# Designed miniproteins, single chains, continued (4): the designs that were tried, part 89

Each design is a single chain, and the fold is of that chain. pLDDT is the mean over its residues in the fold that is shown.

## One batch from the design tools (miniprotein)

Design m15067
Fold by ESMFold2-Fast:
Structure m15067 (fold): chain A 61 residues (1-61)
Amino acid sequence: MHLRRIRDMIQRDGIPGTRAYLQANNDTLGMAIMDNIMATNSTDAAAIATIDQMIADAQAS
């Protein structure tokens, strides 16, 4: 699952490290998800909380 993978990467490497990894691996979907999250979240903790909510919403849908 892309969201959980990105969440774990932000927790480990932060937003800059996660973005760099996705870009280096040409993960265009991961980059799009990351850009969307970063547009409304300026901290690692806020980004992780947003992703956790998105995962919960996807599971409920």
Scores: mean pLDDT 75

Design m15068
Fold by ESMFold2-Fast:
Structure m15068 (fold): chain A 85 residues (1-85)
Amino acid sequence: SEDEFEKLLAEIQLEAFNSRDPKKRTLLLSLSQVALSKREGRPVPQSVLDQFSPEQQKLVDQLLASTDPQEQNRILQQLLDLVKK
């Protein structure tokens, strides 16, 4: 749902704000950019995609290829959980 997406986006932004690790903060901000670009139907800049590790990039590619909003939110949660570690 849109409410679930808004909650996920807010959590990503809060984690970025609270992160003391510049690399982790950059990844979280990049994740918020990917999420917003996908929701708005806009292409994600390559410089943003390049911030992700190869394993994270697999999930980003799945998110961008998905046409189901519920699947998109599930993948976004998985990416957030992976980046938070």
Scores: mean pLDDT 85

Design m15069
Fold by ESMFold2-Fast:
Structure m15069 (fold): chain A 94 residues (1-94)
Amino acid sequence: ELSPLVKVTLKSVEELVREALEALERGDVERALFLASLAEALAAMTLSILKLIGESDPRIEEVLRLVREAVRALEAGDVERAREALERALEVAK
């Protein structure tokens, strides 16, 4: 949480998730999937870097789990499940 890498990642994921939720409100599922996938990649990369230096962050782990759930839901066409997962990811990233 105090790490600059963790702070920057959480802020970037928050912005991407917010934009993905806005895309879903417009019915732009393709854009929402793209933005959620970027958030997943960013969170996963940050966790990989943390593990290399012997660290972990439970907020990044939970955000990654929720964003992965959202991506899978969007790929399955389950927009409601994706929205719920993204809203939860947004709360954790705050």
Scores: mean pLDDT 87

Design m15070
Fold by ESMFold2-Fast:
Structure m15070 (fold): chain A 69 residues (1-69)
Amino acid sequence: MSPLERLLAEFRRRLEALVAEYAATGDREAFRQGLLRLVSETLSRLSPEEQDEFLLRLGELMAELAAAA
């Protein structure tokens, strides 16, 4: 598995955990802050070239999550 695919899998797992916490608590602000931290941490680990590939893969993930909702 590529480093980018590993990072996307970690992002997905952490996002699902944030969604589960929000569903349990209803704390919108905690969810928003967690999401912003997750995105910032992820982007800071990537080169500009890797960011383009990550955004493409993130689009696929968001489409899957939207279809599941």
Scores: mean pLDDT 77

Design m15071
Fold by ESMFold2-Fast:
Structure m15071 (fold): chain A 88 residues (1-88)
Amino acid sequence: SELKELYLKAAETMREIAEKNIKTLEELREELKKKEPELGKEMVDAIIKEVETLMSTSKVSIPEAARIIAEEYEETAKLTDEILKRAS
């Protein structure tokens, strides 16, 4: 499934970002721009918006937001796989 692969790649990218000492949204945008050919612009924009939301609502750092998003995308990929196996 292309959707499952996209979420797993996005999760891996966010795991990498979580291990980096990224302090600003500008640095985050630059790192994600490097992955835009792999993830697509819509996914990159969605990730940035989600990080901004988590920082404003939960007062978490960028590395912490990246970990949360990575876990969310990993679970979404698992659910996608389970639904497809159940329908097959």
Scores: mean pLDDT 81

Design m15072
Fold by ESMFold2-Fast:
Structure m15072 (fold): chain A 67 residues (1-67)
Amino acid sequence: SELLEKLTKELEDHMEELYKKTGNEEVLKVGKGKLEELLKNLPNLGAQEILKKYEEIKKEIEEVAKK
């Protein structure tokens, strides 16, 4: 649970920082939506898959922030 809490906080902090810099609410909407989807699927995912999904969400919100 400690790893999950750390990853969730890092992702939330990252999307808030991107939103503050861009003013683009889409960053928050995409990031939160994908995080919620990941959390719902946690019972079906292994540790490596969880880490990969967090990295994918982080990259996707960075792409949204770029637009």
Scores: mean pLDDT 79

Design m15073
Fold by ESMFold2-Fast:
Structure m15073 (fold): chain A 101 residues (1-101)
Amino acid sequence: VSSLQEVADRQKLAALRQRQLINDFTDLSDEAKEHLQNAADYQEKAAEAIENNNKEEAIEHLKKAIEEQQKALDVAPDQVKNGIKALIEQNEKDIEFLEKE
């Protein structure tokens, strides 16, 4: 598996975990759930773009995922904020990795 495929696999896993977060935390507002769902969708699109050797498209989708995660963070309860911050940090690292490859 290439390093690029490892990034794609991580993004697919992150999307799955993000949807699990929505299911497990029933005190999330509908706004927070919508933003996290949108972020998960963008992370899946980023993974698909990476697998198709479209790094520019992948970076664009990851930036949109971060935007949605920032919006979720603004309305999320404290117990999920650290999880969302970790998702943002990983997406920023994956963007930097893709830009250097």
Scores: mean pLDDT 86

Design m15074
Fold by ESMFold2-Fast:
Structure m15074 (fold): chain A 62 residues (1-62)
Amino acid sequence: SEEKRRRARAALEARRQAFLDYITKNLTPEEKQRLLELYEENRKIGENGDVEKAKEFQKKYE
């Protein structure tokens, strides 16, 4: 079911968000915002199924 898949993805994303918040507690507000923006951009690329942008993103951050 597509609905079950979306719920599983949302749960995984929530865990990732909690982890990201944990590791950014020692960053400045500006650094945290930039990291969150980068995470959000990567999430949207994956959500939209943009394989070409996903490959470019991976290449930049490997």
Scores: mean pLDDT 68

Design m15075
Fold by ESMFold2-Fast:
Structure m15075 (fold): chain A 65 residues (1-65)
Amino acid sequence: SAMEQARWSAAAAELAGQLGLVSPAAARELKDLALRTPLDAEAFARAMERLGGAPRAQARQIAEL
């Protein structure tokens, strides 16, 4: 639903802040993934690895919430 996509988009933005992502482009890419492929944990985890160096397991846990 749109509300679930909004919740995940908000969580992705918060995670980007917590992980020290300071690039507006990186933050936008994470938000775009949350809106276009909600619940796609693999795509989200790969983006987090590429953009923020976040642990893949941490990204998966957040995507599964």
Scores: mean pLDDT 59

Design m15076
Fold by ESMFold2-Fast:
Structure m15076 (fold): chain A 99 residues (1-99)
Amino acid sequence: DAAAEAARRATIEAAAQAVLDFARPIVEEARARGETDMAAVMDEIIARSPPEMAAVLRTVVEAHRKLQQRALSDEEQAAYAARLEAGLLALAAAERARA
C-alpha cells in the first residue's frame, strides 16, 4: 500500500533526522576544539548515543570503512540498507516507548 510505504518512509526519515540532531552539537564541540579526525568524532557520538542510535551509527561506520577499501557488492549494499532501515525503525520505536 502506497500510504503504508509513505508512513514507513516518513518514520525512517524522522529517525535519521533525530540522529543528525543528536550528532550536531557533538560535531560542533569537536570542531571548536580543533578535532579533524572524523573517526574519533564518530566514536564520541557512538559513546554518547542511546543503544538503538549507537547501533545505527556503528552500521554506518562499518559500511564506510569497507567502501574506503573496495566497492560493495549488490548483496552487501542491500544488507547494509536493510540493517540501517531496521535500526532506524527500532530507534523510532524506542523513542516512542520513552515518551
Scores: mean pLDDT 84

Design m15077
Fold by ESMFold2-Fast:
Structure m15077 (fold): chain A 53 residues (1-53)
Amino acid sequence: MVTVKFTITYKDGSTEEIVRTFGNISEALRYPSLVEKKTGKEIESYTMEILSG
């Protein structure tokens, strides 16, 4: 399992920080697309920080 911190900047200028645990890194890499679906906002940029794995 891998715990990842996302710092997300949306195209509207708002920011969000999310910490989540995933089964593997490939699952974590797909998570920003799920955030866009949940929020209805497009992501301008994001950073990933691996906290544990």
Scores: mean pLDDT 83

Design m15078
Fold by ESMFold2-Fast:
Structure m15078 (fold): chain A 77 residues (1-77)
Amino acid sequence: SVDQARQLMQQGIQLFQQGKYEEAFQKFEQAYQLARDVDPLLAARSLLYASEALRKAGKDDESQQYFDEAQQLVVDA
């Protein structure tokens, strides 16, 4: 549900603040999967947070892919 996606995003943000970027990414990706077909703006936000977590983890190419997907999702919404 959207509420579950929001809770996962909050968990991801807390992990991100602790410097646990890989764990934060997993929470943001789970939030995206729950939101993707029901809340495009929440899905896009989840992808943006996932992108930033990947960038902090040193995965720049993968981070860029998630960022581009988020931008496309907002345009298509």
Scores: mean pLDDT 86

Design m15079
Fold by ESMFold2-Fast:
Structure m15079 (fold): chain A 67 residues (1-67)
Amino acid sequence: DSSFASITDAYLALGEVLDERQVSSDPNAVVDVDALLQALEDRGVRMSDTVRNNLRGDLYLGLVLPS
């Protein structure tokens, strides 16, 4: 049961990707959610469809950025 990252691991890695891409520091930045999710996979964060959909939804709602 180690084939997919937990939602917590995915959120931690997402925070690092957002910082690296300066999304969290620029309130006018256009967020490409699919590119961010792909960057997580490229970092070795392998997400199930459930985890990916949760992150995508939170990104579109802006809930993950203030977290």
Scores: mean pLDDT 65

Design m15080
Fold by ESMFold2-Fast:
Structure m15080 (fold): chain A 61 residues (1-61)
Amino acid sequence: SSRERKLATSITSSAIYGIGLLIDGASVEEALKAARELMEKSGVPKKDIEEMVKILERDAK
């Protein structure tokens, strides 16, 4: 559905933004916070944001 496509796009762009911050020397905590805030601003539901942040944090450890 269009909602699923928009959700996937918002999550993907937020993850890419976070990765960009890590490449630029930001901490994992700063990158995760920025990705979370961008997802929230993009209208991603909080439950989905928390799930994605958990996945990104696990992969960074």
Scores: mean pLDDT 77

Design m15081
Fold by ESMFold2-Fast:
Structure m15081 (fold): chain A 94 residues (1-94)
Amino acid sequence: MDREVLEREVATLEKQAKEEKDPAVRAILYASLAQLYADLGKHEEAEEYLEKALKLAKEAGKNARVLEAIADAYEALGKHELAEKYREEAREAA
């Protein structure tokens, strides 16, 4: 995937996440940022955004879309076991 496209998407999502007041939507945006940073090979930044998404997910309650976004971020980081765990939790929340 084009690195410039990923970097532009990161900038857009960072702005959206800072302006968003809904904790569920913010959690999804931070999980998406974690996935994009992982795709860029920036695993430390990816883990930081994933941690932010996890904290917001607790505030939002059990939300299937939030849990799916977190699972996608773990998968992008190569943490397949954690990705499967969160996908299972998403199915239980749906």
Scores: mean pLDDT 82

Design m15082
Fold by ESMFold2-Fast:
Structure m15082 (fold): chain A 105 residues (1-105)
Amino acid sequence: SELDKRLKELFKVTDELIKALKEAGYSDEFIDLVKSISLGIALTARWLAKNISEEKALELVDIAIEGFKKMVQLVKEGKSLDEVRKVFYETVDKIEALVKEALAE
């Protein structure tokens, strides 16, 4: 399915992000948080596709992929921990907003 393809891309980007974070010396706590959020996004996307809309599920996954790709770029460019964390929390906030809107409909 299209969702399965996007989730496969999400996990590839997540693996790339985890590798970049480890090489840059980020804490295991932050790396585990990224892993947990990625899994939570995948489970939420599958639930949304089944119960609300496949379009909203794909939008959710695309927000995550874009955010994590930007984090990989910032880490590789040697940007500050604060800049990387800001993108992470902005991505989480966008995802939470989309889920809240979908559940209110």
Scores: mean pLDDT 89

Design m15083
Fold by ESMFold2-Fast:
Structure m15083 (fold): chain A 54 residues (1-54)
Amino acid sequence: SDLVKTEIQLLFFRAVLSTEQWLASRGNADAAAAVPQTEQQVAELERKVQELKS
């Protein structure tokens, strides 16, 4: 259950990151400022998925 739950969270945060990157490319400064934090969240979830698969 933890693996599936974390993979679902990873999919959602990847979608959020893509949306933030798109808005930043359109000149949204708030979205551009949010990108590094969302990238870190995605990286943490990717690490957690890898640990749960091992």
Scores: mean pLDDT 86

Design m15084
Fold by ESMFold2-Fast:
Structure m15084 (fold): chain A 100 residues (1-100)
Amino acid sequence: GEGAEKRAKEGKGKAKELALEAIKLAREARELALEALKIASSLRAISLATAAAMRASGAEFLAAVAAEKGDVELAEKALEEAKIALELAREALREAERSR
């Protein structure tokens, strides 16, 4: 019935909102990771920044797929990955500044 179409539209809207938040956080993580890489002099700082950049790219990809499919669970996973990437990027920047 019509209830299924309404639920599908509501799910697609929620997935899009979560995906946009994930993309925003992933972009912030990638910018911080690049700043850390510019000043990094230790292997640890380089490794953390690289890991942050890779996870941020993965989060953006998952968010784009989730938004297209209206997949709320995938959008939530993308948001979680973006948050992890942001924390890794912050740790990378702290490590890079500390070893400078």
Scores: mean pLDDT 85

Design m15085
Fold by ESMFold2-Fast:
Structure m15085 (fold): chain A 110 residues (1-110)
Amino acid sequence: TKEQQLRRLVILLEATLTVVAMRLYVLSRDPSLSEEEREAYRELAEEALEIVNRASRDVQAGKDLSDVIKEIIEEMRKLVKRLEEIGDLKSAETLKRNIEDAEKELKKLE
């Protein structure tokens, strides 16, 4: 059903953000990076997990799944910009691909 496909899309986006957050946490502990770079990665990891936590709360509250997905995409776009600003092009590219794929899937379900 459309609802089952939207729920799967939420789960895939949350999984992607969790994987990115884990990578950013590893970078936040890298001794080859400056203290300022490590702090930036820590903050971005926490922001990625907060997007996941908010999405999970909204789904549990019965919010429209299409709206939840659109809000995740908006927050991911902001995260991409910040990742590009600090030079983590790999994490930024991963999120950009997932945003594009999510928008294509959402359009098919609308």
Scores: mean pLDDT 89

Design m15086
Fold by ESMFold2-Fast:
Structure m15086 (fold): chain A 61 residues (1-61)
Amino acid sequence: MSLDEVLEEYVKARKARDLPALNEAIETLVNEYGLSWPELAKLLIEKYGLTVEEALRAVPP
């Protein structure tokens, strides 16, 4: 699965309020792709147009 596919699954899970799927996507992004929480927040803002507040709530430090 590509990084972009996992990011898309993360956004879908968030819109669906599917907490298990959301947590799985977060674990994959952090543990398998080595993204830090600030890097993940930056990607969510840049690629999906999330606000800074929304991104920070999704990936707390």
Scores: mean pLDDT 69

Design m15087
Fold by ESMFold2-Fast:
Structure m15087 (fold): chain A 60 residues (1-60)
Amino acid sequence: TTAQQQRVADQLLRLARDGGASDQQLADFRQLVAQGQSPGQYVLNNPELAAAVEKGSAKR
């Protein structure tokens, strides 16, 4: 994982948490990014997580 991808992942995790994502959803996202998955593509392929990120973005 590049430094840029890690930064994006960290930001998406914070937004998802603020938007109400479950601890399990956040843990799964962290593990897949650590395994080399693109953070942005993972969110796009997971509508529930994408909705949480959008809600988090709207709040803060």
Scores: mean pLDDT 77

Design m15088
Fold by ESMFold2-Fast:
Structure m15088 (fold): chain A 91 residues (1-91)
Amino acid sequence: SKKEAEEKKKKVLELVEELIELLRELGKVADPETQAQIDAAIEQIEKDKVEFEKLFSKMSDEEAIELAEKLAKSIEKLIEYVREQYERLLA
């Protein structure tokens, strides 16, 4: 349904924001070369977010839900990976 698609989209956007904030925190303790890579990654994520919102608006509700669930799972795994890297850097 349209409502389910919008709820799944909201979850993806919330996860994207969490990932960006986590990357910004990692950047604060990173060396200049790593900080530059993190800044580039954040810029790419912001561009991908805009494209995701455009694509999502053109999809069927079923396609949108499937894409959003797949993306949410992938972003959650990436957040855990970045968090592990951050913890290792602080150790």
Scores: mean pLDDT 84

Design m15089
Fold by ESMFold2-Fast:
Structure m15089 (fold): chain A 68 residues (1-68)
Amino acid sequence: SAAEVEARTAEMVARARRLLLEEGASPDEVLQAIAAEARRLLAEGMPEEEVDAIERRVVAETYRLLSE
């Protein structure tokens, strides 16, 4: 659902921000964590279209944080 896509996106963005800003993770480590969570959502039965939307938005926000 759109609400679940938004909730999962917010959770993953918050985690990416914590990894980058608080834990000193590399961009590659953060992108690997995002990909791992996307695979987990697919394995749990979330539609591919919803997982793709979440992953694209989280990756875009991660790159925004890296450029600012």
Scores: mean pLDDT 83

Design m15090
Fold by ESMFold2-Fast:
Structure m15090 (fold): chain A 120 residues (1-120)
Amino acid sequence: SLLDDLKDALKKLAEDEKEQKDWLLSLKPSLPEEAQPLVDELIEGEDEIAELYEEAAETGDLAILERIIELEKRDSELLQKLIELTKNSPKEIQQLLEEQLRREEHHYEALSKLLEQLKA
């Protein structure tokens, strides 16, 4: 059913956020000191978003999806700032961060499609 498909999609998005957090934690020691507070804020955001995805999967509450969209937008803005702060970092690190930004854009597209299916 559409509801079951939605729940499965939201649970997968929660898992993707947890994987992103683990990736950020692994990358953190390679980032400049100036970027450390921003990385910590991103990690906290990933935890909050993952929890909200799990709650949305259990409740089907559209207000939670709207909140997630707001937080995903905030995290994309923080990630763009992190990319700017790492301009003098090795190209490999810059490429990994740009790949992560593309994954966040994909999450935003997935959420927008889910919201359309639920009728805002």
Scores: mean pLDDT 81

Design m15091
Fold by ESMFold2-Fast:
Structure m15091 (fold): chain A 65 residues (1-65)
Amino acid sequence: GEKKIDEAIELLRKWGAREGRYDSSLPKIVIKDVDKMSPEEIALEIMNQLGAAVIPHRDQIELVY
């Protein structure tokens, strides 16, 4: 849920990822099966979809349970 996403974003910050800016021209990051993932797995999936160590804005993340 929301708490796991908050923990994943905090992990990205600890790993040295930079803050991203909102850009409506970019595709949304889609995280599937959120309830089955750890915060670490979510953080890695975010980095994988972006291809970079960047923290996306919350409104650019789509959660699928």
Scores: mean pLDDT 77

Design m15092
Fold by ESMFold2-Fast:
Structure m15092 (fold): chain A 92 residues (1-92)
Amino acid sequence: SELDELRERIIELEREFVEAVENKAPKEELMKIAKELFKTAREAGVPEEELERLYKEFEEAIKNDDIEKAKSIALRVAFLALERIDEKEKEL
C-alpha cells in the first residue's frame, strides 16, 4: 500500500541519517537526507506549519555545527511521520 511504502521510506531515511551522522558525513549529505525525510513526512500528512518550523530549527543546528540537535530534529520528524501513518491506517 502507499502507506506501507511511506513507512518503509521514513524508516530507511531515518537509518540513512543516523548512519551519516555516525560516519561524520559532510553537512551537504546530512541536508540531502533531511530534505528527503521532510518531503516524505509531508507526504505522510505531518502538518506543513510544523514541518516548516522543524526545518528552520534543523538548518540552524547544521549552521551551528550542532549535529546532535540536527539528529534529534530528524528523529522527531521521522517519529511524527510514523505516528501520522499509523493514524491513517486506523482510519481505513
Scores: mean pLDDT 87

Design m15093
Fold by ESMFold2-Fast:
Structure m15093 (fold): chain A 78 residues (1-78)
Amino acid sequence: LSEEEKKKLEEFKKKYKLSDEEVEKLIARWGGSELFKKFLEDPKKTIEELMKKTGLPKRVVAQMLELSVGTLNKILND
Protein backbone atom coordinates (compact mmCIF):
# COMPACT_ATOMS: atom_id res chain seq x y z
CA LEU A 1 0.00 0.00 0.00
CA SER A 2 1.08 3.58 -0.65
CA GLU A 3 1.58 5.97 2.30
CA GLU A 4 -1.62 7.84 1.32
CA GLU A 5 -3.62 4.57 1.17
CA LYS A 6 -2.28 3.57 4.63
CA LYS A 7 -3.35 6.94 6.07
CA LYS A 8 -6.86 6.66 4.57
CA LEU A 9 -7.13 3.07 5.82
CA GLU A 10 -6.23 4.18 9.38
CA GLU A 11 -8.86 6.97 9.22
CA PHE A 12 -11.42 4.46 7.90
CA LYS A 13 -10.51 1.97 10.68
CA LYS A 14 -10.91 4.67 13.36
CA LYS A 15 -14.18 6.09 11.95
CA TYR A 16 -15.96 2.71 11.62
CA LYS A 17 -14.27 0.91 14.58
CA LEU A 18 -12.74 -1.88 12.50
CA SER A 19 -10.67 -4.59 14.17
CA ASP A 20 -7.08 -5.32 13.09
CA GLU A 21 -8.33 -8.65 11.70
CA GLU A 22 -10.95 -6.93 9.49
CA VAL A 23 -8.28 -4.53 8.15
CA GLU A 24 -5.89 -7.44 7.41
CA LYS A 25 -8.65 -9.30 5.51
CA LEU A 26 -9.39 -6.18 3.43
CA ILE A 27 -5.69 -5.75 2.55
CA ALA A 28 -5.27 -9.46 1.74
CA ARG A 29 -8.32 -9.53 -0.56
CA TRP A 30 -8.18 -6.07 -2.21
CA GLY A 31 -4.82 -4.43 -1.38
CA GLY A 32 -3.27 -2.74 -4.43
CA SER A 33 -6.49 -3.03 -6.50
CA GLU A 34 -8.25 -0.11 -8.22
CA LEU A 35 -11.44 -1.05 -6.33
CA PHE A 36 -9.60 -0.71 -2.99
CA LYS A 37 -8.30 2.75 -3.93
CA LYS A 38 -11.85 3.87 -4.85
CA PHE A 39 -13.22 2.32 -1.66
CA LEU A 40 -10.74 4.24 0.54
CA GLU A 41 -11.48 7.54 -1.30
CA ASP A 42 -15.27 7.23 -0.87
CA PRO A 43 -16.48 4.07 0.90
CA LYS A 44 -20.21 4.96 0.79
CA LYS A 45 -20.24 5.83 -2.92
CA THR A 46 -18.21 2.72 -3.82
CA ILE A 47 -20.59 0.40 -1.91
CA GLU A 48 -23.70 2.11 -3.37
CA GLU A 49 -22.28 1.79 -6.91
CA LEU A 50 -21.38 -1.90 -6.35
CA MET A 51 -24.88 -2.68 -5.05
CA LYS A 52 -26.51 -0.82 -7.96
CA LYS A 53 -24.24 -2.35 -10.63
CA THR A 54 -24.42 -5.95 -9.35
CA GLY A 55 -27.96 -6.05 -7.89
CA LEU A 56 -26.50 -8.07 -4.99
CA PRO A 57 -27.98 -7.84 -1.46
CA LYS A 58 -26.09 -6.03 1.35
CA ARG A 59 -24.92 -9.28 2.97
CA VAL A 60 -23.24 -10.49 -0.24
CA VAL A 61 -21.59 -7.10 -0.91
CA ALA A 62 -20.32 -7.02 2.70
CA GLN A 63 -18.85 -10.54 2.22
CA MET A 64 -17.19 -9.49 -1.07
CA LEU A 65 -15.59 -6.50 0.68
CA GLU A 66 -14.57 -8.62 3.76
CA LEU A 67 -16.68 -6.37 6.01
CA SER A 68 -19.29 -7.20 8.63
CA VAL A 69 -22.88 -6.26 7.72
CA GLY A 70 -22.81 -3.91 10.73
CA THR A 71 -19.80 -2.02 9.34
CA LEU A 72 -21.43 -1.84 5.87
CA ASN A 73 -24.60 -0.37 7.43
CA LYS A 74 -22.52 2.23 9.34
CA ILE A 75 -20.87 3.31 6.06
CA LEU A 76 -24.19 3.48 4.16
CA ASN A 77 -25.90 5.45 6.98
CA ASP A 78 -23.02 7.95 7.17
Scores: mean pLDDT 77

Design m15094
Fold by ESMFold2-Fast:
Structure m15094 (fold): chain A 75 residues (1-75)
Amino acid sequence: GKGDELLKKGEELLQEAVEAFKTLPDEHAVKAIGLLLALIGNLLELKKAVKEGDIAKAEAILKEMEELLEELKSL
């Protein structure tokens, strides 16, 4: 259903962030770790929103995850 698709997108964003992290110079590691932790926190909140049937909240969390991924890729 819609919730399953949103969860899959969130998991794919986190996976892309992990792959981006692997390519970063060590000098950016501390900031990148902070962004990864924020993405993990948002994925947990996304899972909760989907479980509660709050699709609007789940979509808002996905948008925040996309912005965090863009920030990580800018390092």
Scores: mean pLDDT 86

Design m15095
Fold by ESMFold2-Fast:
Structure m15095 (fold): chain A 71 residues (1-71)
Amino acid sequence: MEEANKRLLASLEAEVSTLSPEAQAQLKPLLEELKRLLEEYEKASGEKRKEILLKIHETLNQIHELINQAK
């Protein structure tokens, strides 16, 4: 995994860990999906990599929205 991707995941996980257990439970599936997509992104090339990047952006938007709602 790229160092930037590792730091992004670590930062999100750290922020999520400060939220309520209920918010953490809602965010856990999205964090797992993000991790899976980042791993697939590193293995992919060309157009497939671009398609995965779009899914990463969609998942990140959902995570940020839920974090903002939980604060």
Scores: mean pLDDT 79

Design m15096
Fold by ESMFold2-Fast:
Structure m15096 (fold): chain A 70 residues (1-70)
Amino acid sequence: LLEDAESEDPEVALRALVELARSPDPATRQRALELAEKRPEVAEEVLRAASGSPDPAVRQRALAAMLRRL
């Protein structure tokens, strides 16, 4: 999954990053946000998934990243 998140294939990266962003592990969710910010094709969908996180720090980061991309 982590290797797939760094994949050159945006479809593979999207699926892996969305799964990581929905992880119960806060460190894994943060890592997914970092990787998504470097991937313009998939960032929007990953950030939307992260914006629903139970972790307020993850939600705040996802929303801030989405605003920077507008």
Scores: mean pLDDT 71

Design m15097
Fold by ESMFold2-Fast:
Structure m15097 (fold): chain A 100 residues (1-100)
Amino acid sequence: SEVEELLREALEQVEEILEMVREGAPREKIAEKLRELSRIFAEAGEAALREGDRALATRLGVLGGEASHMADLVLEGKLSREEVAEALERMRREIERLLA
């Protein structure tokens, strides 16, 4: 499924951002990757709508919005690296549940 392929891409992106946070990457790079994650969720949501799954599309829209908002907060220095990691770990678990 196109949705499953995009969800696997989102999972890989979450793992990459978690590694960047652990390695102390610059906030600008973390925010850039969070915006890319938001775009992947938006694409997955559109794919879910084409497949007739409105409930999944709504959930993916929420995840995309959370990633985008997190990017803004990271750039403004309003989120710690620990808070970013905790939020990404929650997103990872949700994506894994959607792929199960």
Scores: mean pLDDT 90

Design m15098
Fold by ESMFold2-Fast:
Structure m15098 (fold): chain A 68 residues (1-68)
Amino acid sequence: MSPEELGKLIALAISMGLYSVADAIIDYLKKNYSEEEIRKALEAGLEYARALGNKAAVRYLEYLLSKL
């Protein structure tokens, strides 16, 4: 699974209220991918969250990107 696909799954998990699942995916990204790849994943997730119109997911992904 690509980093971008994992980022989209984070956005979907947050949109469904599944924050523990989102956190598990983030931990997996940090363990297996570089900072640049994590950034690409979170950017893909952010675009997907915007497409879903989910403001909570957008805010959380913007926050995660700000901490890289």
Scores: mean pLDDT 87

Design m15099
Fold by ESMFold2-Fast:
Structure m15099 (fold): chain A 71 residues (1-71)
Amino acid sequence: SLADKLSALGKALEAKLKEEGRETLSREEVIALARQAGLSDAEVAALAALLKKPEVTLEEIERALVRLLLQ
């Protein structure tokens, strides 16, 4: 389901931030991880539209994932 894909994506993003000691990921990195989590091209496009900044925090990513799930 979309919810399962978004849960997997959220965990991958949090793990990457922790492992690399980073506070932000680039929009392009989030999109790449979304594709790896099994999001369709349409789901990736919807997520990309919600990510309005070139660098995004975990909080901003989590907010975007919740908004995508509610569509």
Scores: mean pLDDT 84

Design m15100
Fold by ESMFold2-Fast:
Structure m15100 (fold): chain A 87 residues (1-87)
Amino acid sequence: MEEVEKLLEEIRKALAAGRPLDVIESLAYQLGITLENLGLEDKYDEVVEKIRELLRAAGLTDEQIDRVIQAFKDGIELARKAREAAA
């Protein structure tokens, strides 16, 4: 969970610094990979809600929020496929 909390903090800092949406998407993607690799499937919904709260607080649109959440989910799928390919 330390790596997850660190990535959530990096997203918060990037939003506060006004970084481009693609940077936020990249961080969310990394977060998805990290959660899946740690086997924290029971935390996916909690982390999605934390991301949504951070993005809403930063004033992002629903479309922008959905893009970031999709990047997070894409990261989960990449990590799953990588494990399947390695088996």
Scores: mean pLDDT 84

Design m15101
Fold by ESMFold2-Fast:
Structure m15101 (fold): chain A 62 residues (1-62)
Amino acid sequence: EREERIEYLKKLLLEAGFSEETAKNIVISLEDFGEFLSREEFEKWVERIKAMAAGGKADAAA
């Protein structure tokens, strides 16, 4: 369900060291733009958040 996906993203942001206010604001913005239209888009956002938590350069690692 959409609510579960939103809650999961918020938990990821909090565990990555973002404040609750920042995490909530990001999630609200994503929901407002309808980014959760498909599970594929949701999974892309999960990967992006994980990359940010890992230092933001995971994709460029060699």
Scores: mean pLDDT 66

Design m15102
Fold by ESMFold2-Fast:
Structure m15102 (fold): chain A 61 residues (1-61)
Amino acid sequence: SSDTLRQLQDSLRQGHTAFQNGDYLTASQHFSRASQLARSLGDDISSDNLEQRSQQLKQKA
């Protein structure tokens, strides 16, 4: 849906901003949310990549 796509874009933007600020825990949470939203849109490849990124950032936090 258009709402799901908007939420995905918002989550990605917030994740990138948090990462740029060195807030790895917050970035991890936003990328995890983005992963879930990508999967609901049928984009399993992006979902898997975002979840892996989220887990890596959580380890840095």
Scores: mean pLDDT 89

